# Designs tried in a protein design run: designed miniproteins, single chains. Part 48

Each design is a single chain, and the fold is of that chain. pLDDT is the mean over its residues in the fold that is shown.

## One batch from the design tools (miniprotein)

Design m1760
Fold by ESMFold2-Fast:
Structure m1760 (fold): chain A 86 residues (1-86)
Amino acid sequence: ATSTVELPAAEAAELAKALAALPGAEVRVNGAPVDAAAAQAAADAMARAHPRATVTVAEDADSLTFTVRAGDTTIEVVVPRAALAA
């Protein structure tokens, strides 16, 4: 299933940072794999530059993919389902 919601960019940035901190999470910014520090910097820059963001959640058998978009910035976080079941 896929769901999309619009929310304040500051809230979307905090969500992206929280998801990126989960065990086994993989993060991409504008299609490029990044470390946690780069992901946090991109999320904070997005929140400063934009009032609102969209968050799209796509589900598969093993993971959830969260795509956060504001302006020209896209942050994608792939989270293992096991990390969310704790």
Scores: mean pLDDT 82

Design m1761
Fold by ESMFold2-Fast:
Structure m1761 (fold): chain A 55 residues (1-55)
Amino acid sequence: SLEKEIEELDKRIEQITAQLQEAIAAGDKETARRLTVEEASLTVKRMNLWLQKKL
């Protein structure tokens, strides 16, 4: 269901956010950049699924 898919994306976003914080703390700019892009992509996907649930 859409709700379960959104919940799974929320968990994935939390994981990526934690990894991003670690990369920033380590000064790993390349990893931080990649994770930022991935987080943004997942956030957009989550928003689209949430909108589908509302429609």
Scores: mean pLDDT 85

Design m1762
Fold by ESMFold2-Fast:
Structure m1762 (fold): chain A 84 residues (1-84)
Amino acid sequence: MKKVVVAGGLSGARAGIEEGKKGATVIGVGSVGSAAAEKAAELGGEGIIPRSLNDALKLAQELRKQGYDVVGLGGIGTSIQSSL
């Protein structure tokens, strides 16, 4: 199963980079989360930077419906995961 992580805030960004090293798709939210998504793409994963929190939530919902393992990392990521 392909893994997708929603990463926001300092702790979420750090964990998101580690998941990106393993080839996970990182949805970066906020400035630090966006930097983590970019870093994940550089390290052999995929990085996605949605334009808004609402776009991040919609993308996470769609990927979960497609059978991806969607996990929230950090406060913002956990908030999005709880809304799925």
Scores: mean pLDDT 81

Design m1763
Fold by ESMFold2-Fast:
Structure m1763 (fold): chain A 96 residues (1-96)
Amino acid sequence: MVEEQVEKAREELEEARAQADATVARLSAVDPKTGAVFREVADELIAEAEEHIRAAQKDPEKAQEHLEKANQYIRQLRALVAAGQAFADAAEAAAA
Protein backbone atom coordinates (compact mmCIF):
# COMPACT_ATOMS: atom_id res chain seq x y z
CA MET A 1 0.00 0.00 0.00
CA VAL A 2 1.07 3.62 -0.53
CA GLU A 3 1.19 4.23 3.25
CA GLU A 4 3.63 1.32 3.77
CA GLN A 5 5.86 2.54 0.92
CA VAL A 6 5.78 6.11 2.31
CA GLU A 7 6.75 4.78 5.77
CA LYS A 8 9.61 2.74 4.26
CA ALA A 9 10.88 5.75 2.28
CA ARG A 10 10.73 7.94 5.41
CA GLU A 11 12.64 5.30 7.40
CA GLU A 12 15.33 5.02 4.70
CA LEU A 13 15.59 8.82 4.46
CA GLU A 14 15.92 9.13 8.27
CA GLU A 15 18.73 6.54 8.22
CA ALA A 16 20.54 8.35 5.37
CA ARG A 17 20.05 11.73 7.12
CA ALA A 18 21.63 10.34 10.32
CA GLN A 19 24.60 9.04 8.30
CA ALA A 20 24.90 12.42 6.54
CA ASP A 21 24.87 14.25 9.91
CA ALA A 22 27.65 11.98 11.22
CA THR A 23 29.65 12.54 8.01
CA VAL A 24 29.21 16.34 8.26
CA ALA A 25 30.56 16.20 11.84
CA ARG A 26 33.66 14.27 10.69
CA LEU A 27 34.28 16.54 7.67
CA SER A 28 33.75 19.71 9.76
CA ALA A 29 36.38 18.45 12.25
CA VAL A 30 38.85 18.18 9.33
CA ASP A 31 37.82 21.46 7.61
CA PRO A 32 34.70 23.53 8.46
CA LYS A 33 34.34 24.71 4.83
CA THR A 34 34.36 21.15 3.47
CA GLY A 35 31.75 20.15 6.06
CA ALA A 36 29.57 23.14 5.11
CA VAL A 37 29.67 22.28 1.38
CA PHE A 38 28.79 18.63 2.12
CA ARG A 39 25.92 19.78 4.39
CA GLU A 40 24.54 22.08 1.66
CA VAL A 41 24.48 19.27 -0.95
CA ALA A 42 23.08 16.72 1.56
CA ASP A 43 20.32 19.14 2.67
CA GLU A 44 19.30 19.69 -0.98
CA LEU A 45 19.00 15.91 -1.59
CA ILE A 46 17.06 15.48 1.69
CA ALA A 47 14.66 18.31 0.76
CA GLU A 48 14.03 16.76 -2.69
CA ALA A 49 13.35 13.33 -1.15
CA GLU A 50 11.01 14.84 1.49
CA GLU A 51 9.08 16.77 -1.19
CA HIS A 52 8.52 13.62 -3.28
CA ILE A 53 7.49 11.58 -0.19
CA ARG A 54 4.99 14.36 0.66
CA ALA A 55 3.72 14.44 -2.95
CA ALA A 56 3.25 10.64 -2.94
CA GLN A 57 1.11 10.94 0.21
CA LYS A 58 -1.05 13.76 -1.29
CA ASP A 59 -1.56 12.19 -4.76
CA PRO A 60 -2.15 8.40 -4.61
CA GLU A 61 -2.50 8.17 -8.43
CA LYS A 62 1.08 9.45 -8.88
CA ALA A 63 2.43 7.89 -5.66
CA GLN A 64 4.64 5.33 -7.44
CA GLU A 65 6.25 8.04 -9.63
CA HIS A 66 6.96 10.24 -6.58
CA LEU A 67 8.25 7.30 -4.50
CA GLU A 68 10.58 6.33 -7.36
CA LYS A 69 11.98 9.90 -7.35
CA ALA A 70 12.24 9.91 -3.53
CA ASN A 71 14.18 6.61 -3.64
CA GLN A 72 16.46 8.05 -6.35
CA TYR A 73 17.34 11.04 -4.13
CA ILE A 74 17.85 8.73 -1.12
CA ARG A 75 20.27 6.62 -3.23
CA GLN A 76 22.11 9.81 -4.29
CA LEU A 77 22.31 10.89 -0.63
CA ARG A 78 23.75 7.48 0.35
CA ALA A 79 26.34 7.76 -2.46
CA LEU A 80 27.28 11.26 -1.24
CA VAL A 81 27.63 9.91 2.33
CA ALA A 82 29.90 7.07 1.11
CA ALA A 83 32.10 9.58 -0.76
CA GLY A 84 32.20 11.90 2.26
CA GLN A 85 33.13 9.03 4.59
CA ALA A 86 35.96 7.97 2.25
CA PHE A 87 37.25 11.57 2.16
CA ALA A 88 37.03 11.86 5.98
CA ASP A 89 38.85 8.52 6.40
CA ALA A 90 41.66 9.67 4.06
CA ALA A 91 41.94 13.13 5.66
CA GLU A 92 42.00 11.68 9.21
CA ALA A 93 44.72 9.18 8.16
CA ALA A 94 46.79 12.00 6.60
CA ALA A 95 46.52 14.05 9.84
CA ALA A 96 47.70 11.11 11.99
Scores: mean pLDDT 87

Design m1764
Fold by ESMFold2-Fast:
Structure m1764 (fold): chain A 65 residues (1-65)
Amino acid sequence: MSEEELKEKVKEILIEKGVSEEEAEEIAEYFVETKDIQGFAIKAGEIIGAEKAEEAAKKVVELYK
């Protein structure tokens, strides 16, 4: 999977969970650059709450495999 394709898929997961398009792009870019799933969950959790952020993180991990 390309970095661009991964970014778009991560962005879609975040938008589905209620993150705005602009915030989703920033968080997706962060994850693509760092591969830091904990940082991803923290950033998303600040916007959509810890429970939804954890669900998003699980989807991202499964998708990225």
Scores: mean pLDDT 82

Design m1765
Fold by ESMFold2-Fast:
Structure m1765 (fold): chain A 73 residues (1-73)
Amino acid sequence: MDEEELDLEVELTFLYMIAGLAKSQGKEEYAEYIEKIADKARELGDPEQARELVQKAIKAFNEDNLEELKKLA
């Protein structure tokens, strides 16, 4: 695997784990948008854009910013 691809897969796995955590905390809407963002990032043909999208999603979740997550999804 390309190192860039491996790094992206690790970031995507982490994002899916965060979605699971959000769902366990009753934040189902957060989980839904995070999963959509992760799926979108994986489908991008550009690893740099995908990584940027993942980082924006993680930041928005940490800031409790549902509107930003919805915009990114």
Scores: mean pLDDT 78

Design m1766
Fold by ESMFold2-Fast:
Structure m1766 (fold): chain A 55 residues (1-55)
Amino acid sequence: SEETLARIRELKAEKGLDFAAIAKELGMSKTTVRRIYLEDEIDEGLELIKKAVFK
């Protein structure tokens, strides 16, 4: 969910926590936290590539 993603991003940005620490804070598995974060990162990276290639 967007709510979970926002919380993961906030913890990573504000406190510099790794995925294991974030997983502990949220009561989730490290694999789930990593998947949610990377899914968002992939979408952001794809948009950056689009801007660079189609300039």
Scores: mean pLDDT 71

Design m1767
Fold by ESMFold2-Fast:
Parts: structure tokens; C-alpha cells; sequence
Structure m1767 (fold): chain A 75 residues (1-75)
């Protein structure tokens, strides 16, 4: 169950994070890139929640928190 939820959540995160990755390669500000990644992780966590995968949701929310913390350190 959690493997399937994580796989689906990861697919959603990769789709949503693609623009942020492309922006980073193009030299976009780290603020914009970090925001895009955080939004992708939030959407992935929501998918995990809908699938009832508590551990997957917790991991994705932790990654989002780490990303926001890292961005705050740079700004």
C-alpha cells in the first residue's frame, strides 16, 4: 500500500517539480525554485494522504519543511 502511494506521490512531485528544475538550470532565483519544489512536495503529500499512506505523507511533509528551511537560510 505505502509503496504504491509513494510511487504515485513521487510521480506527482516529479511532474510538478519539472518547471522548477528547468528554472534552476536557466538561472532562476533560488527563492522561485524553492517555492516550486515546496509546492510539488505539498501536492505529493496530499496525494499520499488521500491514499491513506501515513508514513509517505509524513516523509513528504518533512521534505517540504526541510526545503523551506533551506530556502530561508539562503534568503
Amino acid sequence: MEDEAMRRATAVALELARPAGEALEAGAPLEEVARGVAEALEAAAEVARELGAEAAEERLRALREEELRAAAELL
Scores: mean pLDDT 73

Design m1768
Fold by ESMFold2-Fast:
Structure m1768 (fold): chain A 69 residues (1-69)
Amino acid sequence: SEIAEYQARLAADPNDAEAWYNLGLAYERRGAFAAAVSAYLQAAKLFEAQGNLEKAAEARERAERLKTL
């Protein structure tokens, strides 16, 4: 599955911000909003640490929209 694919990538490289972001998208599509928020916030931290402030902001915005669901 898509989720299993991203989880495998994160087992190999836990700092793969793109994999965390895509895992968030996959959870969101499944209605797993709490898991999606967690994945997006992890992606945002990693993108920020890597200097990708635009994607960090995008990931945080997605998490904020889902926090109340």
Scores: mean pLDDT 87

Design m1769
Fold by ESMFold2-Fast:
Structure m1769 (fold): chain A 125 residues (1-125)
Amino acid sequence: SLAEFEARVRELMAQMREAAEAKDREKLVEIVAEFIKLLYEYLGLPVPSDEQARAIAQKLLDNIPALEALMDKVIPGGSEEERRELYRRIAEAFLTALMGKAPDPRLVEIVAEFLRVLDEAVRKL
C-alpha cells in the first residue's frame, strides 16, 4: 500500500540523516539504492539488481551539487516553500518518466521529501 511505502521511505530518510552526520557517502549510496528498488517494486516495474540500483544511486548523488547550482539560478534567494515546490516538480517529472503516466500526487510528495532529505544529506558530506 502507499502507506506502507511511505513508512519504509521514512525509515530510509532517518538512515540518510544518520549517514550524513557520520559523513558516510557509501552508506548514503546503499540507502538510495534501497529506495530505488523499493520505488520500482511499489510501481510494479522490473526491480533493478543491487548493482544496477547502486549505479543509479551513485549517479543521483553525483548530480545533487548540479541540482543545487540550478536551484540557485532558477530561484535565487528562493524561500523554503519555493524550493519545496521545485522538488515536487522534479519528483513529478521523474515519476512520469518512469511510469509513462501521471503519478499519484501523494506519491509525488513522498518522493519529493526523499529528494529534499537526500540534498540535505549530500550537503553535509
Scores: mean pLDDT 85

Design m1770
Fold by ESMFold2-Fast:
Structure m1770 (fold): chain A 75 residues (1-75)
Amino acid sequence: SSEVLREIQLRTSRLMARVRADPSSAPEALAEMDELKKQYPEYQESINQLRDLLEAEVARLRNPDVTPPSQVVTP
């Protein structure tokens, strides 16, 4: 049902926002994704893709390849 996909996407979006705000919450966010797969086995493929994206974002936040350029805007 399209309603279930909507709920999965909304929950995933919340977890993504949480991880971006606090990367240390990543293990809990990934565990929530695993719970979603148990609750919605029909959507496991979509949930696995979203979990992979979340894991990739966590890796980027914790281990940046290069120091981002500092953009100093003086008023």
Scores: mean pLDDT 76

Design m1771
Fold by ESMFold2-Fast:
Formats: C-alpha cells, sequence, structure tokens
Structure m1771 (fold): chain A 92 residues (1-92)
C-alpha cells in the first residue's frame, strides 16, 4: 500500500513535534523562573504580575506557537504569587 511511508512520516512527525514542544516549554519555563525570581523581589503584587506578563509576551514574541504555553505559565505564576501572600499572612 502506497500509504505506509505517509503513516511512518506522520508518526515520526508526531514524535518530533512532542520533542519540539517539550523543548519550547523548557525554554519558556526558564524565562518564567527568572521572571518569578525578579517578581519575588518586587514590593507590590501589581509589579509582580506585570513582570510575569512581560515574560509571557517575550515568550510569545520569540515563537508565536509558544503563546498557549506562555498563557499556562502566566496563570501558574499568578497562583504562586497569591499562595505566597497567603503563607505570609499565616506566619503571623
Amino acid sequence: AAGEETLARVRAWGEQSKAEYDKLRAEAEKVFNEAKEKADKSPTIEEQLKILREAADEVAKRDPRAAPVAGSLLRQGEQEILDKKKEEEEKK
């Protein structure tokens, strides 16, 4: 059947796409980890959120395909900031 080469290519493409996605996510997570460290040193939640938003924009500008990953990491970073504030209130 003439379709065997096409199916093998689709499978290989799927494995490559997963590896590319994992690499792109790792690069985005590195940018966000640096942004989170900078945000933690900022005195206001507004500045912390701005830093994370700028990191998400930077990731999306480098590769538009990274926009969903950037959005996911932004949401996670916002939750971590809120959780840290809650922990500080509990340390009374």
Scores: mean pLDDT 73

Design m1772
Fold by ESMFold2-Fast:
Structure m1772 (fold): chain A 66 residues (1-66)
Amino acid sequence: DAAVLERAKAAIRRVAKERGLKLSDEEIERLARAIVEAMREGQAPATDEVIDSLARQEVARYERER
């Protein structure tokens, strides 16, 4: 859902700012799409808590893979 993707993008932006990371719009979209797919495959509810948790995991993984 487009609405869930926008919420995931907002969560990624917030977590990246908290960690002092500079992400491009393309990077934010890629990480947000990974969150949406993880939620879909895990049948997780689209709550702010779940989205925030997944955003923290995706940003941490991105930082480690750099």
Scores: mean pLDDT 80

Design m1773
Fold by ESMFold2-Fast:
Structure m1773 (fold): chain A 60 residues (1-60)
Amino acid sequence: MLPSEEEVKATLYLMQAAFAEKEGDYEGALEWYQKALSLRPDDEAIREALERAEAKVKAK
């Protein structure tokens, strides 16, 4: 079965978030994780990743 357009977009958003984290851009990563979560609101892995990125931003 082909993935939906929303599933493809969520995967791309997660890849962008991971790239931002590797660059140390935790604010950028937060924006990408939030977009991914808006497409998959019940995805626990995305929620956990977003919480980790938030913790990094707060640590400063």
Scores: mean pLDDT 79

Design m1774
Fold by ESMFold2-Fast:
Structure m1774 (fold): chain A 87 residues (1-87)
Amino acid sequence: SLEELARQLEEGARRAEALAEKLEAEGTEVAKRAAEVLRRAAEALRELARAVREGDEERARRLREEIARLERELEELGAKLAEELAA
């Protein structure tokens, strides 16, 4: 259901915020950057949940595109963080 999808998106936002808080505590520049992207992703996920509930397909489309861009940015930062932590 659309409500179940919205609930899953809100849960995703909460998980992203929790991970951002943990990364901010690590004190590296890459971790701080990843935390910034995760907080932006959390906000976009909450906005997408709202758009889904409201049936705003155009807004949902734009938010999905934004989330995809943030996911790519996070993947790049995750690779850098993994290299830094392995050193």
Scores: mean pLDDT 85

Design m1775
Fold by ESMFold2-Fast:
Structure m1775 (fold): chain A 58 residues (1-58)
Amino acid sequence: PPDTRYSRALSVPGVNPSVLQQMVELERERPIETVEDLQKIKGVGPELARKLAEKLGL
């Protein structure tokens, strides 16, 4: 089952399965500590990264 954090991310408009997959892989290689780290995900712009950071408690 997916982590509750990723379930929250799916509730954000503009987030799709590809974004979630990249987020999981990014967290394995390097911790997601900032909004800028989320912007490294393909398909995530500054506005979407900000909304994701809010949902993740960053």
Scores: mean pLDDT 72

Design m1776
Fold by ESMFold2-Fast:
Structure m1776 (fold): chain A 70 residues (1-70)
Amino acid sequence: SAREQAEQLIGQALQQVYAKLKAGDEEGAEKVVKEAKEQILSLPLSEEEKKEFIETLERGYRVIKAQVAA
């Protein structure tokens, strides 16, 4: 389903973000987040679901960024 695709995209994107931030590649991490947002927006989901998944992705990015920066 489109919802399952969004969940998989977020999971994969956050794993890639973690790897890039650990390597000091903040630009690469930002690119992964941007591409994942574009992919979520292209899925046949409601506007409310798209917002929820993008917020989840952005929250995950902030948490990982804070943890790696500590």
Scores: mean pLDDT 87

Design m1777
Fold by ESMFold2-Fast:
Structure m1777 (fold): chain A 63 residues (1-63)
Amino acid sequence: MLEELEKRALEAIKKGAPKSEIEKLVRELAKLYEEETGIKISEEEIKQAVERALALSEKIKKA
């Protein structure tokens, strides 16, 4: 589920991780999710989850 990937990415952003590390973490989690559920998560979906988490972190900082 993209929501779980966004949540984990957001946690990494809160720790001050660089975008490259966040992308790596989300990709690793996506692979584990695919192995557990059989649902394929594309590279595009991984990138979208990271971008959405970054946008959400900006909104949280302002709210």
Scores: mean pLDDT 75

Design m1778
Fold by ESMFold2-Fast:
Structure m1778 (fold): chain A 85 residues (1-85)
Amino acid sequence: MAEPASAEDLKKVPEAVKKAARDMGYEVTDLKLEQVDDSTFKGKAKLNGKDAEVEATAFRIGDAGLVAVTIKVGDEEHTFLVPIE
């Protein structure tokens, strides 16, 4: 069962977003994330100079921290689960 993210997990959200974007082959610039609730961040980034919308939700399953990262660039939307170590 998914559990609320810790404060330490929330500090790792921007790096999880950058990792997801890099795994897609994008260079991340101008990443701006705002915390909108206890576990969710929303923001904008430039990915290879293209405007993108980003949503990231941090949660835990047992001892595993995870971030669900959704990246929308133009008409394409991608969702990834990024482990937090």
Scores: mean pLDDT 78

Design m1779
Fold by ESMFold2-Fast:
Structure m1779 (fold): chain A 79 residues (1-79)
Amino acid sequence: MPLSEEERERVLEHLQKAFRALDAGNREEAIKHLEEARKIASHDPVVRGLLEKAIEAVKAGNDREATIYLTAAALQVIG
């Protein structure tokens, strides 16, 4: 259920890139990195659910809400 050390590192890398993309207003790049993180975290339902909510928020143009879910996902991955 929880992510392996390798999966955790890869997810955090993509989340960092997603944060930078959102700060830059690049929603397409943010979605790309969130989708990659979601694929890696597919077997962790909590992380997956938070990333799915972040993706939907970005698609809806709710960048603040996206940042909240993205931050929650990062905290869950870190432990």
Scores: mean pLDDT 86

Design m1780
Fold by ESMFold2-Fast:
Structure m1780 (fold): chain A 74 residues (1-74)
Amino acid sequence: YLEKGKKAFEEGNYKEAWRYYSEAIAADPTNAEAYFNLGKVAEKLGLTDVAKAAYQGALRLDPNNEEAKKALEK
């Protein structure tokens, strides 16, 4: 799921990327990378509050994710 989500995101298919990252989280709720990538997809879709929630989820699982910290500080 995570790799398929990354490929969809790179291709600009944000709806597919959302689906794959959501499936990655459902399969492994401790996957900080899936939460972080879901946040990036939400930003591309203009869903600011959803993006913030996803980045907060990533930081809860991986407090050292500097990119997620910076995304929340902006």
Scores: mean pLDDT 79

Design m1781
Fold by ESMFold2-Fast:
Structure m1781 (fold): chain A 69 residues (1-69)
Amino acid sequence: SKEAEEYYNKGLELYEKGEYEEAIKYFEKAVEIDPTYYKAYAEMSKAYEKLNKLEEAEKYQRKAVLILT
C-alpha cells in the first residue's frame, strides 16, 4: 500500500532525526494499514532499542522475522 509506505517513510525521517517515540507512532500507522509490512516492524524494533525498551524491541523484531519467513 502506498499509504503504508508513506507512513513508513515519515517514520524513517523521524528516526534519522532521533525522534524515536514519534517514529514508532508512524511505523504503527504503517502496520495498521498493512499488517504484513515487516520493514515497519523491523524499524519499530530498532527505535525501541534506541529507547532502551529491549522487551518491546524483541517483540517487534520477532514479528518482522515471522512475516518475512
Scores: mean pLDDT 88

Design m1782
Fold by ESMFold2-Fast:
Structure m1782 (fold): chain A 116 residues (1-116)
Amino acid sequence: RELLEEALRHVEEAIRLAEEALELAERDPEAAGIAAGEAVQHAARAAGLMREAEKGPEAELAREALRHLGEAAELLARAKGLLQTGDRVEEAREALEEALRHLEEARRLLEEMLEG
């Protein structure tokens, strides 16, 4: 339970940072890239916690959450790289929006695991 609550907090922080990156992407791509990079770290931390949860009774839900967290981390890292080029902001926004969809699915799965 405590491990799942910690993973959920990291997913929620990744969502907040990804939303901030999306808002900043056109106005301040450098700040958006920093926010996306911090979101990668939170998604990766949540994924590490979920790998431990795969050994428990809700292993199938944990594997699905881990898949979404992995996809989100890759998309966030891609968005960071695109934002650093300064000329691919539209592609970065698309990657951020897709990452947010994966983070929201991971959040939903974690909330389901916490409810029992």
Scores: mean pLDDT 87

Design m1783
Fold by ESMFold2-Fast:
Structure m1783 (fold): chain A 64 residues (1-64)
Amino acid sequence: NEDARRSAEAAREAAARGDAAASGTAKYQMGLESGNKEAMRRAAQAAADGDAEGAAEYGVEAAE
């Protein structure tokens, strides 16, 4: 999935920018397995906007 690859990149970049994002990135990977694509996309968007905390939060949502 092209979206999944881009989201993973954005989440990983957010993790590099902040500690909170690292936790979200791990949970976001679980979200990839669950297929919660909407939450994954929101996490990627937050990361792209430079919102590391938001990216981590949406990553957690993706894992649920």
Scores: mean pLDDT 59

Design m1784
Fold by ESMFold2-Fast:
Parts: sequence; C-alpha cells; structure tokens
Structure m1784 (fold): chain A 62 residues (1-62)
Amino acid sequence: DRILEAARRVFSERGEEATTLREIAEEAGVSVATLYRHFPSKEALAAAVLAAGRAAVAAELA
C-alpha cells in the first residue's frame, strides 16, 4: 500500500513519463530492490496505481 500511495503521489506531481522507480522508492521509504520485488517494471506499477484509482472512482461513477 505504501508503494502504491507513493507512486500515485509522484505520478500526480511529475507525470508518468518523468517518474522513475528510484523516485517512487524514495517517496515510499523503501529500496529499489524491494520495489522490484513487488513490481517488475514502472509500467506494472503504473497499472496497479490506475487499478487502485479506478476502485475509488467506481464507487462514484458505477
């Protein structure tokens, strides 16, 4: 959860294109190796963040 919250925040501030896994790991307070254990790529992490955001939006739109 902490990793997803950090990724959402960083993507919101810098955008997905300008965001690196290192920056997300620093924001979450974890190592890059720990982040890679959960998500093999930045694209996988971005997809997880979108899925979490969709769950919040679905409560209002669906």
Scores: mean pLDDT 72

Design m1785
Fold by ESMFold2-Fast:
Structure m1785 (fold): chain A 65 residues (1-65)
Amino acid sequence: MEEQLERDILVAFVEIIVGIGLATKDLEGTRALLDRFIASAPEEFQDELRRVAEEGLRYLEEKLA
């Protein structure tokens, strides 16, 4: 259960970063921050975090267009 909890916490942070990006209307800054966050996360979760970030960035691109 600890791996799932850690994963859930990391995913929640990605979602928070995307939410801040939507509030600030800063797509470029949000992408850069997500890249830095994922790069500093445990390697075992990076692929999943990148997938969640890609979904969030797509949502931001649609909302800010």
Scores: mean pLDDT 82

Design m1786
Fold by ESMFold2-Fast:
Structure m1786 (fold): chain A 69 residues (1-69)
Amino acid sequence: SLTRVLDLPEEEQEKFIEEALKQAEEARKILEADPSAKPEEFELLEEIEELIRNRDFEGLRALEQAARA
């Protein structure tokens, strides 16, 4: 849960950020290899990567909630 990440020690938060950015990089490679990928999918991934880099866990949670609605 993203809410629980905020309660973690800074070192554990760094590990979470590194893993999340690694997953975003892999997702980007998949999109770049997919000829059916739309510009909106790249824009969403860029937004997610920016939120991760800024440690905006509230913004990430809001995006997940919107995607599930």
Scores: mean pLDDT 72

Design m1787
Fold by ESMFold2-Fast:
Structure m1787 (fold): chain A 55 residues (1-55)
Amino acid sequence: SKEKKEKARELLKKALEYGEKGDGEKASELGKKALSLGVSEDEVQELAGEILNEK
């Protein structure tokens, strides 16, 4: 559980970085990979919000 959440967070961080660089295709792919790790959509939203707030 924690390991999957940690990997999802890493994938979401990379997705946001690629999105910032204008690579929407890579960003979308990484976001889908985070969901495929078995984390819920709610958890993905929470992690994305945390990453954005860390900025």
Scores: mean pLDDT 76

Design m1788
Fold by ESMFold2-Fast:
Structure m1788 (fold): chain A 61 residues (1-61)
Amino acid sequence: MEEKLKELAEKYAKKILEASKNGQTESQRVLDEGAEEIAKETGVSVETARDAIVKAAQKLL
């Protein structure tokens, strides 16, 4: 469970960083979409998934 959450968070973090090059609105849409997907796949809340993606993106910077 935790390993899959980390893996998916890193995947969506990369997508957010790419989307941010096209503007804040695009990065927000990718973040929201990724959080919903991770929540479905791992069983965590959308809020927990969103936080995991943001933390992963910060580590990749």
Scores: mean pLDDT 79

Design m1789
Fold by ESMFold2-Fast:
Structure m1789 (fold): chain A 73 residues (1-73)
Amino acid sequence: MGLELYKKKKEEVEELSEKAKEEIDVELGEKAVELARELLELARRTGGEELIKEAEELLRKAEEVLEEVKKKQ
């Protein structure tokens, strides 16, 4: 069950980040970062090194999108 929840949250983070970038919406960007942090916590609980690395990369990308969106406003 952990992997299915991880996959669902990953998809949500990617979708929110994409929308935040397209709409230049800081609130969507913040929500994407929040979900990415939850995803990283879930990956750490599972203990999978590959999952943790993927979650860290996803969080970095979400934070980068948020930073870009903030600079464009």
Scores: mean pLDDT 80

Design m1790
Fold by ESMFold2-Fast:
Structure m1790 (fold): chain A 67 residues (1-67)
Amino acid sequence: SMAEELAKREEIAAGQGMGYAETQGLTPLGATGELVDETRARVTVETDQGTVVLEWDRATQTFTEVA
């Protein structure tokens, strides 16, 4: 179903956000993903240093930290 596909995409985005946090020297404790549109997702990552909010852009294959 579409709902199942969306949930899976959000879970993948969350996992990628946790991986990104590790590359920045943070210890990820958990993450939640939310699709913004077909190309962008917002990911909230809880880390040992606090919460980090990221936007994933499929077109550039990059995370941008949201202030």
Scores: mean pLDDT 80

Design m1791
Fold by ESMFold2-Fast:
Structure m1791 (fold): chain A 96 residues (1-96)
Amino acid sequence: MSPEMKLTILKLQIIGAETEVMIIERQIETNPDADLQKLLAQLDEVEARLGEIRAEVEAMYKKGQISEEEYQELMRRIDEVLAKIAANKKKIQAKM
């Protein structure tokens, strides 16, 4: 697999994680009957996948396969999603 193809897949995976967290946040805010334990488990799965994505992005940067600007932007986006996951986990725990 080319570095360009790997980067495209990683970007799509980050977009997927952003979308999943947005859907979970909406369920926490708008659905009083939401299965909070299931949502918590889904946040844990997204967090684990973001950890793997982060490691791959870092490995690509160390190999010189992506620019510093691209690396910084992807890491910023990953950190923002991780912060939203942490905030949503706290919201769930407060309701349990």
Scores: mean pLDDT 89

Design m1792
Fold by ESMFold2-Fast:
Structure m1792 (fold): chain A 70 residues (1-70)
Amino acid sequence: MDKLKKIVEDVLGVSPVKEDDDFYLLGGDGLKHDELIKKIEEEFGVKISRDDALKLTTVKQIKDYIDSKK
């Protein structure tokens, strides 16, 4: 969890980020969301489809997705 929060904080340039914070409400946009998904794929060794990525807007949703692919 802490590692995932750090990735989101680094992409957005804001801290702290909570599990239930919405990425777009924190000032993210589509380009930063694409950057976030790529960093998560590289860091956790998972592949995220475009359709799945569009549904991942909170730290909790991303964590639950990664845990489901493990």
Scores: mean pLDDT 79

Design m1793
Fold by ESMFold2-Fast:
Structure m1793 (fold): chain A 79 residues (1-79)
Amino acid sequence: MSEAAQAAALFAREYVRRHGGTAAAKLPQEPTPEAIERARKALELVPDDASFDQVALMLHRLARGETPEEAVAAAKAAA
């Protein structure tokens, strides 16, 4: 699994967990420190009022290798 894919999976799982759900996504085996940090930043930057579609766009952009800041900017532009 690529670093970008690891970051996206970690972000999705933690985001869903924080909102009272359980993510069906398989956690990456031995995620890199870089992937963990990217996921952590994305979780901190995601707006509290973000729609599901905005969060899905962030996830897609992170999986493509964009920075957390770029992913958040794309989600905000989609509003």
Scores: mean pLDDT 73

Design m1794
Fold by ESMFold2-Fast:
Structure m1794 (fold): chain A 70 residues (1-70)
Amino acid sequence: ISPTEYAYATLLARIGSGEWRPGDLISPRRLAEELGLPVGPVNEALRRLAKQGLVELTPDGARVLKPYPR
């Protein structure tokens, strides 16, 4: 799968598992380091999640808004 799809799936799983809670801040730089990905794909995944209303984009990255819908 593409790096963006991998990042998206990983982010969605962490939100869905409750590992990230509403209000948590996501650093794209830190997450890219953890996943071994470039920051660009991580930022694209975060924008996709923001379009779905799961996170809110901030100047420093993103904030978790909602748990994964059942």
Scores: mean pLDDT 77

Design m1795
Fold by ESMFold2-Fast:
Structure m1795 (fold): chain A 67 residues (1-67)
Amino acid sequence: MYPLPTAGLTKEQVLRAAAGLALVAEMEGRKDEIPEIYKQAAEATGLSYEEAKERIDKLVEELRAEM
């Protein structure tokens, strides 16, 4: 799995990076890595796991709509 980039990023940038990683993990059949992406984003942003998951899931849907 790609490490989640967090150094020097804003909370929004971390969530967008997490959404990109989650989409790549889904496309490559590594859906088991998605919960870890949510966890790392939550820890990096100070959000709860549930809040990070909801925001990332929405961003993933937006990214899929652009493809």
Scores: mean pLDDT 77

Design m1796
Fold by ESMFold2-Fast:
Structure m1796 (fold): chain A 100 residues (1-100)
Amino acid sequence: SKEVNRELVLLVAGLTVLYMELYILKKLGELTKEKLEKLARKVEELVEELLELLERHPDNPLAEEARQEALDVVRYFIELAKELGDEETARRMEEVEERL
């Protein structure tokens, strides 16, 4: 339980870092499709690890909060992918959203 809590917190922290990187790039006008796609791949990897952990520990008290925080990050990526006209990345992120 304590080890699982630590892993959930670290996965959410990783997603938050990716959100902040995306936010900074957007604010600086430096966000490109290439940079978005690189960050989105990392989001997909972390969400996959999160989902595997949640499936093994569905009763963990941090589970719902972790899902909601991951959803917020994924939804922000979807919004920015659509703004950039990156339909492929938007579709991939929407698939990730549906699994959360």
Scores: mean pLDDT 90

